# Designs tried in a protein design run: designed miniproteins, single chains. Part 18

Each design is a single chain, and the fold is of that chain. pLDDT is the mean over its residues in the fold that is shown.

## One batch from the design tools (miniprotein)

Design m597
Fold by ESMFold2-Fast:
Structure m597 (fold): chain A 90 residues (1-90)
Amino acid sequence: MKSRIEVLEELKLGAENVLNSPEEDRKEMLELLIEEAEKAVKEYPDDEAVKKALEQLKEASKAKTREELDKLLQELIEFLEKEIEKLKKE
């Protein structure tokens, strides 16, 4: 069973992979990442960070421009990094 830290680190890595993916792969990679985030919410239903990550990813899936998508993914990556650091200090 993966720890909460491992789940958040995997979601962060997934978001970084979407951000660095070729244009043609971004939609498919983002859809797969949303599925992983939905699984994480089911495993950790009381984790507000996981829930927020799923909502941010769903918002990113509605982005109409590359610049908007990149901004939303970068904001998610920064959010997840801060949450991971908080958990490591507790």
Scores: mean pLDDT 82

Design m598
Fold by ESMFold2-Fast:
Structure m598 (fold): chain A 80 residues (1-80)
Amino acid sequence: SAEEEFKKLMDILNEASLEARKVIEEGRKAGLSDEQIRELAVETAEKVVRDKAKELGYSEKIIESMVKLVRDLIEREIAR
């Protein structure tokens, strides 16, 4: 079902976003620079997306598209 597949993709993006927010919070608490926090948050989110999407059997093209989306989302969140 297209609806079920969309829900799975959204669940992956939401999990990646949540893990990235934890890294941002912990990094700020630890006194890391904004650049160090951005780098760690992006790397964490990309890893979550790749690991979960591969587990669910998504193609490399879809995985790379999701990685690009999550990177953009995190960069916007940090810029706020």
Scores: mean pLDDT 83

Design m599
Fold by ESMFold2-Fast:
Structure m599 (fold): chain A 89 residues (1-89)
Amino acid sequence: SMDVELSLSTKQVSPTKGQLTATVVAPEPVVIEFEVLSGPKKSYPVQVQREGNKTTSTAIFDELGVTVQVKAYHNGELVATKTVTLSAP
């Protein structure tokens, strides 16, 4: 199994919008996917940035209180996962 570090950060960017940033540090390239577990909208545009062994995926959600499972894959294998809720303050 590949050694992978997955970190999540959340930020409220407007009264109704939250930003989720997932950062993966791994010795090999990974694909990050956001799976919406709760809420009516299941798909959000994701911006991806790569810098050496670091992959960063960012999405802005039009709703707070959304629970998202973040999954990191290497060669189609799930190597890391974390769940987070975009909470209102």
Scores: mean pLDDT 80

Design m600
Fold by ESMFold2-Fast:
Structure m600 (fold): chain A 63 residues (1-63)
Amino acid sequence: DEEIEKLIIETLREAGLEELAEELAASSLSVHDKVLLAMTELMKKGMIEKARELISKVIQTYG
């Protein structure tokens, strides 16, 4: 969980979504909800490749 959370935050920062990264880092949401929110915002911004990268890393950690 902590490893996935770190991946989410790092991916959002790399995408320039610093405010969302800070919000999720401070949030008590589940790692599942954090992944969903990060994916939604990346796709909404048209950052499809970053969204695919995040999901790939999540699958590798839990697959």
Scores: mean pLDDT 80

Design m601
Fold by ESMFold2-Fast:
Structure m601 (fold): chain A 68 residues (1-68)
Amino acid sequence: MSLLTKIAQLLAEEPGLTAREIAERVGASVEAVRIHLRYLEKEGTVVRDPETGRYSMAPGATVRLLPT
């Protein structure tokens, strides 16, 4: 399973996590997680709260096991 998929699944189950918390949960470096979160934000899959720095799934975002 890709790191992108792990992050998206985690945020679907537990919204409002920081990059550090996500890194601890998925077993990756904070730097790697931040790169992947930036990619997901650009795709509109996740959103970041600028006041708290916390990440959540964007409304209507879906996680697929098989990408189309």
Scores: mean pLDDT 75

Design m602
Fold by ESMFold2-Fast:
Structure m602 (fold): chain A 96 residues (1-96)
Amino acid sequence: DNNIRSTQSTINRAQQLIQQTQNDIDSGSASVDQIRSTIQQAQNYVNGSITISDLTIQSNSQNDQSQAQIGNQYRNQINSLQQQVQDNQRRYDQQT
């Protein structure tokens, strides 16, 4: 429960940071250092989400198949977020 909530919160935070980074890159309103910091923060939240999600799946898959399914949904969201972070990093590298 706390791990599931924590995973969802971490995913939400990663999404916000990714959107912020995309806006900052596109608008040119943030410094290079700020963009780099936001990309790194987003990556850390994505990595944290993976770890928490894996632990949640391991503990819950023994007792409840539906909880394992929720973990798989989080995995899919995390994979999408990780790709977006990598895309932001590439865009940053091309502009700096």
Scores: mean pLDDT 64

Design m603
Fold by ESMFold2-Fast:
Structure m603 (fold): chain A 72 residues (1-72)
Amino acid sequence: VSKEAILQMIDEIEEAIKNGDYKEAGNWAVLLALMLGDYGTAKRIRDALRNGDDEEVKKLSLDLVESVRKML
């Protein structure tokens, strides 16, 4: 996966969170986690989305973004 593609997905997550669209943010974060092979994080975000836990979706999505930025 290219660094450019990862940065674009991070931008989509951060924009969705800024707009209060936690479902969109969580969906992008799940795709990012799956693309990186982080199945555990993908499952945790999907579970939060299914439960309607917007605060958990936001926290897990931002934690993933921070972790990925440190790898770049």
Scores: mean pLDDT 87

Design m604
Fold by ESMFold2-Fast:
Parts: sequence; structure tokens; C-alpha cells
Structure m604 (fold): chain A 60 residues (1-60)
Amino acid sequence: SAEEELEAARRALEAAENATHSATAASAKGQADYIIATSKDEEAIRLAREAREAAERKLA
């Protein structure tokens, strides 16, 4: 459901923002990439893209 997709995207963003280790950031990026690839909800995809960007900043 859209609500579940939004919650998954919010969790990915929160995990990316709170990541203190590269492994955690990489995991959050993977979750975000999965949502971007599989979701049909525009808001979930938008949040997942933000999560991916946050994770990429932690991995840089």
C-alpha cells in the first residue's frame, strides 16, 4: 500500500541521516534504491531519493 511504501521510505531516510558507519549508510542506500525501483507512489519515491542522497553523502 502507499502508506507502507511511505513508511519504508521514511525509515530509509531516517537510517541514512542517523548512519555513523559506512555499512549502515550502504544498507540505507540499498533500501532507498529498492523503493525507487519498485514503488509507484511519487511521494515514497521522492523520500527514497532524499534517503539515497543522504546515504551517498555519508559514504563520500
Scores: mean pLDDT 84

Design m605
Fold by ESMFold2-Fast:
Structure m605 (fold): chain A 81 residues (1-81)
Amino acid sequence: MEAARRAALEALREGLGQATADGLYDEARTVVLEEGDGVLTASVLTARDGEITEESWTGATPEERAAVRARFDEAAAEVEA
């Protein structure tokens, strides 16, 4: 499962990097929510001129997972704005 999630995230990162490198977008941002092994992870990927930056938050307890979900929702709202 970890390998499949990593591959999907890497493909997404590659696509965003290529789109910005090719000048299709000056900047592209996406948010990913992953769950595995009882841990919830939210990641924000920002691509600009073919470069990718990533921020991630993780939670394992119900309280921490709720905080990660809130972070994901907040970041997703900013992408849609």
Scores: mean pLDDT 71

Design m606
Fold by ESMFold2-Fast:
Structure m606 (fold): chain A 77 residues (1-77)
Amino acid sequence: SLEEVLAEIEREFPGMYPSLRRLSREALYRYLVAEGEEAFAAGKYEIAAKYYRLALLLEPDDERVRALLAEAEKKIA
């Protein structure tokens, strides 16, 4: 559920729940992917991977985000 994803976001990124709970499911998905891409561009691969995993809880079959997660995980190893 959307509420379960928001709870995971609060666990991984404390303090974000009040801002994100107001977003639609689609807007939250776009937000998580965008934050992951910004973190990746900044070399923050562990943070990027966390955002991509959260996005995949909303859209598990998104092949683009799965590929982005795989690239972030390669950079961590």
Scores: mean pLDDT 84

Design m607
Fold by ESMFold2-Fast:
Formats: structure tokens, sequence, C-alpha cells
Structure m607 (fold): chain A 90 residues (1-90)
């Protein structure tokens, strides 16, 4: 199903984000980011009222709270926008 495809796409995107962030951030920051992203994407899959834009805005806030470097923050947001585009295509 399209929702199952979205879930697999999001899971892969989170793995890619964790791999890239782990190259420049400490383990505690990486684990916090992974936890926050998994919780948010789980909430998104269970709550159809969460819009693609709200997903992007919430990830932007997570990135800000974790004080991620600009290049890494841009990568995380780019992957989030790719997930948001897949949501919009449903």
Amino acid sequence: SAREALAKFAAKAIEEVVEEVSKVEDQQTVQRLKQELNLLFSEMMNDPSITPQELIDRVREIVKELELPPDVAEFVLQKTEEIAAEMEAL
C-alpha cells in the first residue's frame, strides 16, 4: 500500500540521517535525534491531521534544539522534505 511504502521510505531516510549525523556529532546527540525523529514519524503515520508542512516545522525545531551544524541541519531538513513530498503524493 502507499502508506506501507511511505513508512519504509521514512525508515530508510531516518537511517540515512543517523549515519550522516553520526559522522560529526556525539553519540548522545545522535541517539536523541534518532528518538525524536522516530517518535515524530510514528505520530505522523498514526495521525492523518499532521500536514507535510507541520512535519517539516517540527523537524526544524528538533534540529534547532539539538544545535546541529548548518550542513548537517540542511541534510536532515532535505530528507524530511523528501518524506513530506511522499506524504503529499498520497
Scores: mean pLDDT 83

Design m608
Fold by ESMFold2-Fast:
Structure m608 (fold): chain A 89 residues (1-89)
Amino acid sequence: ATIVLSETVDIEEVDGVPVGLVSLDIPQIAEASDDESLAAAKHATLTATVDLAAGKVTATLTLEADKFPGGTARLRIPATKSGTTVREE
């Protein structure tokens, strides 16, 4: 199964650094063990887009797994430059 989660947050200053603080609630996929984590997924991709003109950060998580226990991903995304970054797990 593939799950796509997206959240948009306002840019905030933390310790003088502009950041986007994003929380993504990942739903359970089938019945999964509590010992399973994002590392047990078949593929995970995080895409973060920073829009300085709008003062917004959008994070999109694409998770491919046959089973997953659910969880929350808390992300601190640097918002010093507009653009899109992609991270894979």
Scores: mean pLDDT 71

Design m609
Fold by ESMFold2-Fast:
Structure m609 (fold): chain A 90 residues (1-90)
Amino acid sequence: SPVIEKVIKMLEETAEQMKGKSREESLELMRKTIEEIRELAEKEASEEEKEYIEDLLKLLENMIKAIEDNKYSSEEIVKLVEDLIDMIKE
């Protein structure tokens, strides 16, 4: 799916940008990426792709909440995003 490939690229670019950033900067980057993915889905995704992307966005929002509620390091946050990317690519 061209839309899912764009989502993967956005997440990969976000994970790369998070390297060397603070925890708070990483959280802001994640929130920005969620908004950009949501906008992409509304403009370009099919009905089936929208369902998949909505589930993915819920997972990302749950990750942000877990990070906010727990003392995750910047490195642990990057790893969580990279693990998510690997899951999507399967």
Scores: mean pLDDT 84

Design m610
Fold by ESMFold2-Fast:
Structure m610 (fold): chain A 100 residues (1-100)
Amino acid sequence: MSPEEIGKKIAEAYELLKEAAEPVMERLEKEAADVLKELFPELKASEEEWRAGARILVETALGVVARELVEEGRPLEQSTEEVEERILRILKEFKELAKK
């Protein structure tokens, strides 16, 4: 595939994954907020700021999953359960970055 075709497929995968994740989004945002608190334990932030950061982290994880599905030639349509499991794996990997 050309780089342009790969980019388009990643964008399509991202939108499909985002839709599949919608029923579990609040749970994913809570897990992401916990990850951010472990990565930035010295950061004094409001609950609104933690929520905003958590959303960005979930969206970042969705982008990683989209890229993996396209690179592996896997179906872009995933169940909510499969998307949740993949996002939680990536969030766990982000937690490893807190270990020095």
Scores: mean pLDDT 80

Design m611
Fold by ESMFold2-Fast:
Structure m611 (fold): chain A 110 residues (1-110)
Amino acid sequence: AKKLEELLKKAEEFAEKAIKENNGVVTTLIMADVQSQTVEYARENYPDLSDEDIRLIGEYAAAKLAKKAIEEGLPIYSNGKELSEEDKERLREAAEEVERRVEERIKELS
């Protein structure tokens, strides 16, 4: 639990840094990059974590980026097209499901 909770904070840091470094422009490619950065960090610093847990943390980083962008009213782009409000709602729901899976996993490891 403690290692996974520590990694959640790092995932959130990667998400916040991505928004700042891209001047508030979010794309599905930036979300994928944040996920990959988080996975790489987890593999290097927490080699004893399962591949499943590492993947879940990567998904969590992308989910946090998406939620923060929606919460702050930032535009989100996929293949050069801005997401509709309906697409953003679906993205929020998907992000919340990832957060739920992470919370359940932390409880299992406690």
Scores: mean pLDDT 86

Design m612
Fold by ESMFold2-Fast:
Structure m612 (fold): chain A 89 residues (1-89)
Amino acid sequence: SERQKLLEEQKKLSREIIEMIIKNEKEEEIEKKLEEMFEKAAKIAGVSQEEVDKLKPEFKEQQKKIIEELKKLNLKSVEEIEKYEIEQA
């Protein structure tokens, strides 16, 4: 189904965003992927494009805060991933 396809794409985007954050990728690229994830989540929820457009400014403000917080965690994220892999080995 179309919904199932969107859910799979959302899971892929989520993993990609995490990898980009760990790699300290450019803020602009991370923001772009977060926006894609938001659009797909809205489609899954049955939210109209008009409602998405109304929520977009609020989402953009939240995106900036999220990216800033994740940047502060960036060094720790790499160390935490290494620690997690060691514990799973």
Scores: mean pLDDT 67

Design m613
Fold by ESMFold2-Fast:
Structure m613 (fold): chain A 77 residues (1-77)
Amino acid sequence: MDRAVELFREKHGAELDEQIREIQERITILSSQASTMPDTPEAERMLYELAQPEADKREELVEWKRRQVEEEEARLA
């Protein structure tokens, strides 16, 4: 288990963790801005048009990372 995760991190050099972190920062900024404009259509558009694609991208990266670890575990089994 730990060995597969360690090999994955060595291979990818934490690039994925950095990308996920940057996307999370963007989502946080957009959410904070939307919070300063409660109940406005502008806040709704920021959340759905700007934050939602970023959230979807983050979910795809997290799922891809999980699948890569599962594949390494399957190879070791």
Scores: mean pLDDT 73

Design m614
Fold by ESMFold2-Fast:
Structure m614 (fold): chain A 88 residues (1-88)
Amino acid sequence: SPLREQMRRIVDRMHELLEQTRRAVEQGDLDRAEELTREMQRLLDELRDIFSRIPNPDLEDAILMFSAMAMVIESETLVEMMKKRQAM
């Protein structure tokens, strides 16, 4: 479906952003990691809107949604880890 193709493009973009977030973490760039995390959160909101518009969602649509949620959780967790380490 056209909506599923749009969801796949967003998930692909989120994979790229997560790789960039991991690099920012390795470099100690907290500001960059937070900016990337906010972008991933916005993309997840777009994905949720698209998912809500699918009249008969199936398992593949759900898996794309779960993958996006997992990537946001990883990004948020990495930022939290950096903040805790910098406070020490």
Scores: mean pLDDT 90

Design m615
Fold by ESMFold2-Fast:
Structure m615 (fold): chain A 85 residues (1-85)
Amino acid sequence: MATVVVDGRFESVEAARAGARRVEEAASAVPGVTDVRVEVEETPDGARLTVEIVTDPAAAEEAARAAEEAARATPGMLSVEVGIF
């Protein structure tokens, strides 16, 4: 198994929750994704989104791309980083 981690910064909790929904939908649509875990943390200046996507190694790059595109397409996204482990 591979783990794709999305770490995003958003201008508000509402933006982070919208990003979380988009990332979860995009990642879950990728064949080989078996689990998606989402955490939204409120910060004084907005919110942080952490998504862990468990996938078959062959699907990891597609899942990472889908998740990154979904996060970046979210209004109120300030920054996003995606890693494959």
Scores: mean pLDDT 86

Design m616
Fold by ESMFold2-Fast:
Structure m616 (fold): chain A 83 residues (1-83)
Amino acid sequence: EELRKKAAKSAVLDIARREGNEQAIELVEKDDELAEKLFSLYVNLILYEAIRNVLKRKGYDPDSLAELDKKIEEIRKQIEELI
């Protein structure tokens, strides 16, 4: 439990630093619950982006890719709402 919370917060802070989002870093440092929520969203974002890249490379139809792009955009909006 403690290790999981610390790992989630550390991962989210690393992502925020890579993006250069100083405001997100400050918010996450002060709110462990926010860090856990953001971690779940970033994990899903990375997973869906990886799936999209594989499907695009395999020549899946544009309609299937568009549906996946909508899920990715929904996750990004949820992240923006939290920070």
Scores: mean pLDDT 79

Design m617
Fold by ESMFold2-Fast:
Structure m617 (fold): chain A 80 residues (1-80)
Amino acid sequence: MKEYKVQIEIRDADGRLAGAGIETVKAESAEEAVKKGLERGIEGARRLSAQTGRDLTVTATALENGEEVAKASAVVPAVA
């Protein structure tokens, strides 16, 4: 396993930053690190979406030596 820095951004439909963080993730690949980071970001976004009533987009970016090596995004819809 290798240690990755995964940058997580949560943005609303207007592109406004609703949440951000950097997670240290142990994974076998950058893609696995992004998947783990995205799962954590989605859990945070679900809680925040329930409080704000807005759709949120979660983006997880894995960095190696300061360069983007993997990236994934997911939309977390507002719960009624």
Scores: mean pLDDT 80

Design m618
Fold by ESMFold2-Fast:
Structure m618 (fold): chain A 74 residues (1-74)
Amino acid sequence: SSKIKELEEKLKDPEFIAQVRKAGKFFGVEDKKLEEFLSKPPAEQLKEIEKVSKKYRLSPFDPFAIALAAKNYK
């Protein structure tokens, strides 16, 4: 889907990844947990991100949405 491709392109951007890591530290996400989440297929990442986006009314491409998805990922 177009959303999966957009996420893939953003995750290739080192500046965007740096913003995601900063957001993760703000929310108290362990580096290991964030890296585990980011190692998942983009489709699985997007599924978890969209749950957070809907709950907190954030864009699915917001670094905060990605960090919160990683925090809540089990």
Scores: mean pLDDT 84

Design m619
Fold by ESMFold2-Fast:
Structure m619 (fold): chain A 99 residues (1-99)
Amino acid sequence: SLNKKYKVSDEVKKLLEELGIKADEMTAGELFNAFSLYLAKRGEVDLTDPEKANVADVRGTLLGEILGVDRIDFSKAKETMERLLEGLKKAGLVEEVEE
């Protein structure tokens, strides 16, 4: 569920701290937004090129390792969010909060 909360690992908390975000639990949408912002801050997303504005190079990043891809297309936000969440859960980087 897009509204379900996930407990974030210390590794994810370090990434969030670089963005000025302090959170122990986040939704899938909040996690996706945080990672998108992180990549934009690092210059991994070319926001100045309209043809490339939604494509990030994630080689050598935690995101690239989790998703098993070299590039992410943020124009496909729902698909990318679902894949990111699955990868984070599989890697033990987030845990579902019991309802």
Scores: mean pLDDT 68

Design m620
Fold by ESMFold2-Fast:
Structure m620 (fold): chain A 71 residues (1-71)
Amino acid sequence: MTVEELVKKGEEYVKKAKEAAKAGNVEEAMKYIFKAGDVMGELYEKGDLESAKRVAEKVQAAYKAAREAAA
């Protein structure tokens, strides 16, 4: 995958994680959070630290939403 494809894929996983959290489906939200984290790791390996940081920030926001849904 190109860096651009990885960023788009990571953003799609974050979006799905937030949607699942909003629906109260914590397990589905966590699944997408982990998938977005894998994409972030691939971006780090490719040396695109700016894109990795951007995805990481969105993953943290999605993780917070999932934790709030679990409360």
Scores: mean pLDDT 79

Design m621
Fold by ESMFold2-Fast:
Structure m621 (fold): chain A 74 residues (1-74)
Amino acid sequence: SLKDALEQLLEMLESLDPENPLDVSSARAMLRLLAEEVEKYHPEETEVIEALREGTEASLEEMIELVRELVEKL
């Protein structure tokens, strides 16, 4: 489910090092890929798609907070 995918993403993001630029780049890629997948198969989930896309410009800490909020809303 979408909630399960977001919870898995959250666990992965929480394991990353905010001071490691490669980890931050990986986090951004994960959000971008999930946003593309959600848009393709669940285009009605506009708030999730928009939030994930906004997260690609954020810090790791901000990405974690954003994904956590999405999980809470689902």
Scores: mean pLDDT 86

Design m622
Fold by ESMFold2-Fast:
Structure m622 (fold): chain A 106 residues (1-106)
Amino acid sequence: DPAAEREARRIVEELEPYAKKYESTATPETLETIRKNATPEEAEAMARGALEMAKMVGNKELAEKAELALRGAEAVKRISDEKLRREYSEKLNMAALQLMNEAGRK
């Protein structure tokens, strides 16, 4: 679905700063685990976790970014290219984990 691919790319690009920040601080073992489990379902679960944490701490900006990550995971489910689906799922999962880290900082 070309429309889903365009939406997923836009969202991944917007969340790229969070994904890169997570990648720069995570251990190689953690990154390998994320890569092996890079599915849109995992990215969706992590984004939902980030959204609930952001809501719990009352951070509207982080909640908005977590909602964007959820939309990204939904778009990625419609991508037929397995390599692209894995790549975007990995980036969205890392972004969601970073959003959870930032929500936990007060």
Scores: mean pLDDT 86

Design m623
Fold by ESMFold2-Fast:
Structure m623 (fold): chain A 104 residues (1-104)
Amino acid sequence: DLEQKREDVRAVTLHALDLRSELLRKRAEKIAPLGPGFEEGRKKMEELLKKLKLTPETLEKIEKIEERFAKLAVDASEDEVFAAMDELLRELYPEELELLLKNA
């Protein structure tokens, strides 16, 4: 259960980062006008951020976690990588982790 919650947080975080990057890229490119599709994506991202209470500053910390997680995967076992991820989540997102554990 705790392992699944850690993976869920990671998956949602990566999904939020991917959605954010896609929205920012489309805005920068101006390839397509900001239409209903963009608004739908933005609202979904806002709901994800609200659910996890993630701010732009927090997203930068998540990016740092992802980078460190990827590097550790090369040199460490899966268990150790997950333990390191859990420790980083406690350090950078203690409220989010506590919320997930409380609602277990």
Scores: mean pLDDT 54

Design m624
Fold by ESMFold2-Fast:
Structure m624 (fold): chain A 57 residues (1-57)
Amino acid sequence: DVIEKALAAYNKLLEQGLSPEVARQMVLTELEEASKDPNAPVKVSQEEIEEARRLLG
């Protein structure tokens, strides 16, 4: 699940000492880049990015 992995990445960044705002932006940027990469191992839709944005903010 893309959302579950996004939440795990967000929590990992928080554990590394990043602020919630910075961690959120890094995760959302990674999802947006993955959605544009035709060779990405995980296909991310815009709907999943919006759901992650809603859950992380």
Scores: mean pLDDT 78

Design m625
Fold by ESMFold2-Fast:
Structure m625 (fold): chain A 77 residues (1-77)
Amino acid sequence: SMAEAEEYAEKGRELAAQGKYAEAARYYGDALDLAPDDLEIRANYYEASSKVLEQAGAHASAALLRRQSEALREQLA
């Protein structure tokens, strides 16, 4: 449901604020499964996943996901 998706997204935002990007990505992923058309959740998912990849040294893949997140945020403005 939308309420469940928003609850998972909120937990993801709290974890991302703490720098726990792998955990944040899991919660955003669960939220996105519940609300697949939610562009804000998708942007947050790509951003958190990008930071996980960056921490793992996968710089090119991280940059691609960061750009996709930025493009989605521009659509939301």
Scores: mean pLDDT 88

Design m626
Fold by ESMFold2-Fast:
Structure m626 (fold): chain A 103 residues (1-103)
Amino acid sequence: MELTQEEIDALNVEKLKKIKEFIVEKVYDPLTLVYVSRAALNVKYITDELKELEKDKTAKPLDIVQAVLNSIIKSIKEGEEITPEQLDALKEALKNMKVKVKL
């Protein structure tokens, strides 16, 4: 029997909070930020502001990553729904950077 959408959403919010805390508390090198950005591009955390940055060919990757992190923080604060697939994409990106996160 699969979990209900409400139960999945509650679990995802808690896991995303742990990912956010890890990202905010750690000093990341540019490569780590690039991997986080790639994972976030596979999830619906992109605001209209991020879409504008993506259109600017001169935008630095770090600017895009910062906007993505701000979008994730905002989504957690607003209590917006995330899917298990979106959360798994973020988790796998963190693993690929050799980062250990207790989720």
Scores: mean pLDDT 47

Design m627
Fold by ESMFold2-Fast:
Structure m627 (fold): chain A 94 residues (1-94)
Amino acid sequence: MNKILTDDSSIEEIEEYLTAGRTSEEDREFAKVLAAIIKYGPLTVDEIAEITGLSKERVEKLLDKAIEMGLVKKVGDKYEPTENALKYANYKKK
């Protein structure tokens, strides 16, 4: 059964949903980056690195992957979730 995430969901809860059934370090780090952007976006690379605890270089590589997957878009110097990211995370905004 899929849990619907909302604006009341914590970043940790969004991350746990995105990592469900995934055990690789890259998949977990990717989920952290997506959870941060979904919960707090639009965010800069620096803000994402601070929230996730990942290096800026690691964040940039994961953001490139997310953009290629159509889950994140860059607007100026900030990154925001696409509609596909909200569907991927089963996230419903109020």
Scores: mean pLDDT 75

Design m628
Fold by ESMFold2-Fast:
Structure m628 (fold): chain A 61 residues (1-61)
Amino acid sequence: MVLEVTPEELEQVKAEIEAAATTAESKALAERIRSARSLEEILALVAEALEEQKRRAEEEK
């Protein structure tokens, strides 16, 4: 499946993610997303960040 978005739509998505980022972890994710060139790259970065967050949460007690 191909996700077609304009560069302006990509920048809008990035801006919304940055605006919603209230924690240090979500701000770090927003910073990684800045370098993404497609919506698929953004989704991949979000998936990796969620997996890393789950791993850290399980190890921290």
Scores: mean pLDDT 72

Design m629
Fold by ESMFold2-Fast:
Structure m629 (fold): chain A 125 residues (1-125)
Amino acid sequence: SAVREAEEALELFKEDVHLGFVPFEEGVLRLMREGKLDEALELVKEALDYLIEKYGENHPLVAHMLILLSVIYYLQGDEEKARELLEKAKEILEAAGYDVDKVIATFIQMLRRAGLDEAADFLEK
């Protein structure tokens, strides 16, 4: 089950953020591809809450989860919520000294590679 695999990846992510990051991201992308948007939303929110507790609200990893969350809300048709979350993520990345355009371009490439062209198009706006 794609849901079970993503849940197992989230548990690994909570135990070791560096080791669990890529498996968790791939699991979320798979759920988005399969239209399991509610399950993807729940898992990303849980990862976001964990990262906020561990690193604080303004950490770049929090911004990363906010970008994933924004894409999921966009795919669900909540464009207003999606834009609010994306702008918050960009503010965190800019304050942390990241090249925001480069980070967003990396997400666009990742989403297109995963076959999530509608989600990638949202980030290009």
Scores: mean pLDDT 89

Design m630
Fold by ESMFold2-Fast:
Structure m630 (fold): chain A 80 residues (1-80)
Amino acid sequence: MEEEVREQLREAADEYIKKLTNPEVAEIVRKAVDELLADPSLTPEQLSEAFLKIFEAVEKYKDDPQKLREEVEKIIAEMK
C-alpha cells in the first residue's frame, strides 16, 4: 500500500511537471520531487504537503527560477 501511494504521488507530480512550459522550472520541481520521494522517512501525507508547497512556490516564482530554487530547497530542508 505505501509503495502504491508513493507511485501515485510520483505520477501526480509528473503530470504537474509536464504542464510546466519553462524547462528550468520543470527541472527544479523534478529534482525536488525526486529528492523527497527518495526519503523513506517521509509519509505519503508529508510528501503530499511538501508537493503542494512546491507547486505554490512555482506559481509565486514562475518568473524567477533562482528564487524558486531557494524556496524549494527551504521546503525540502524543513521536511528533513
Scores: mean pLDDT 80

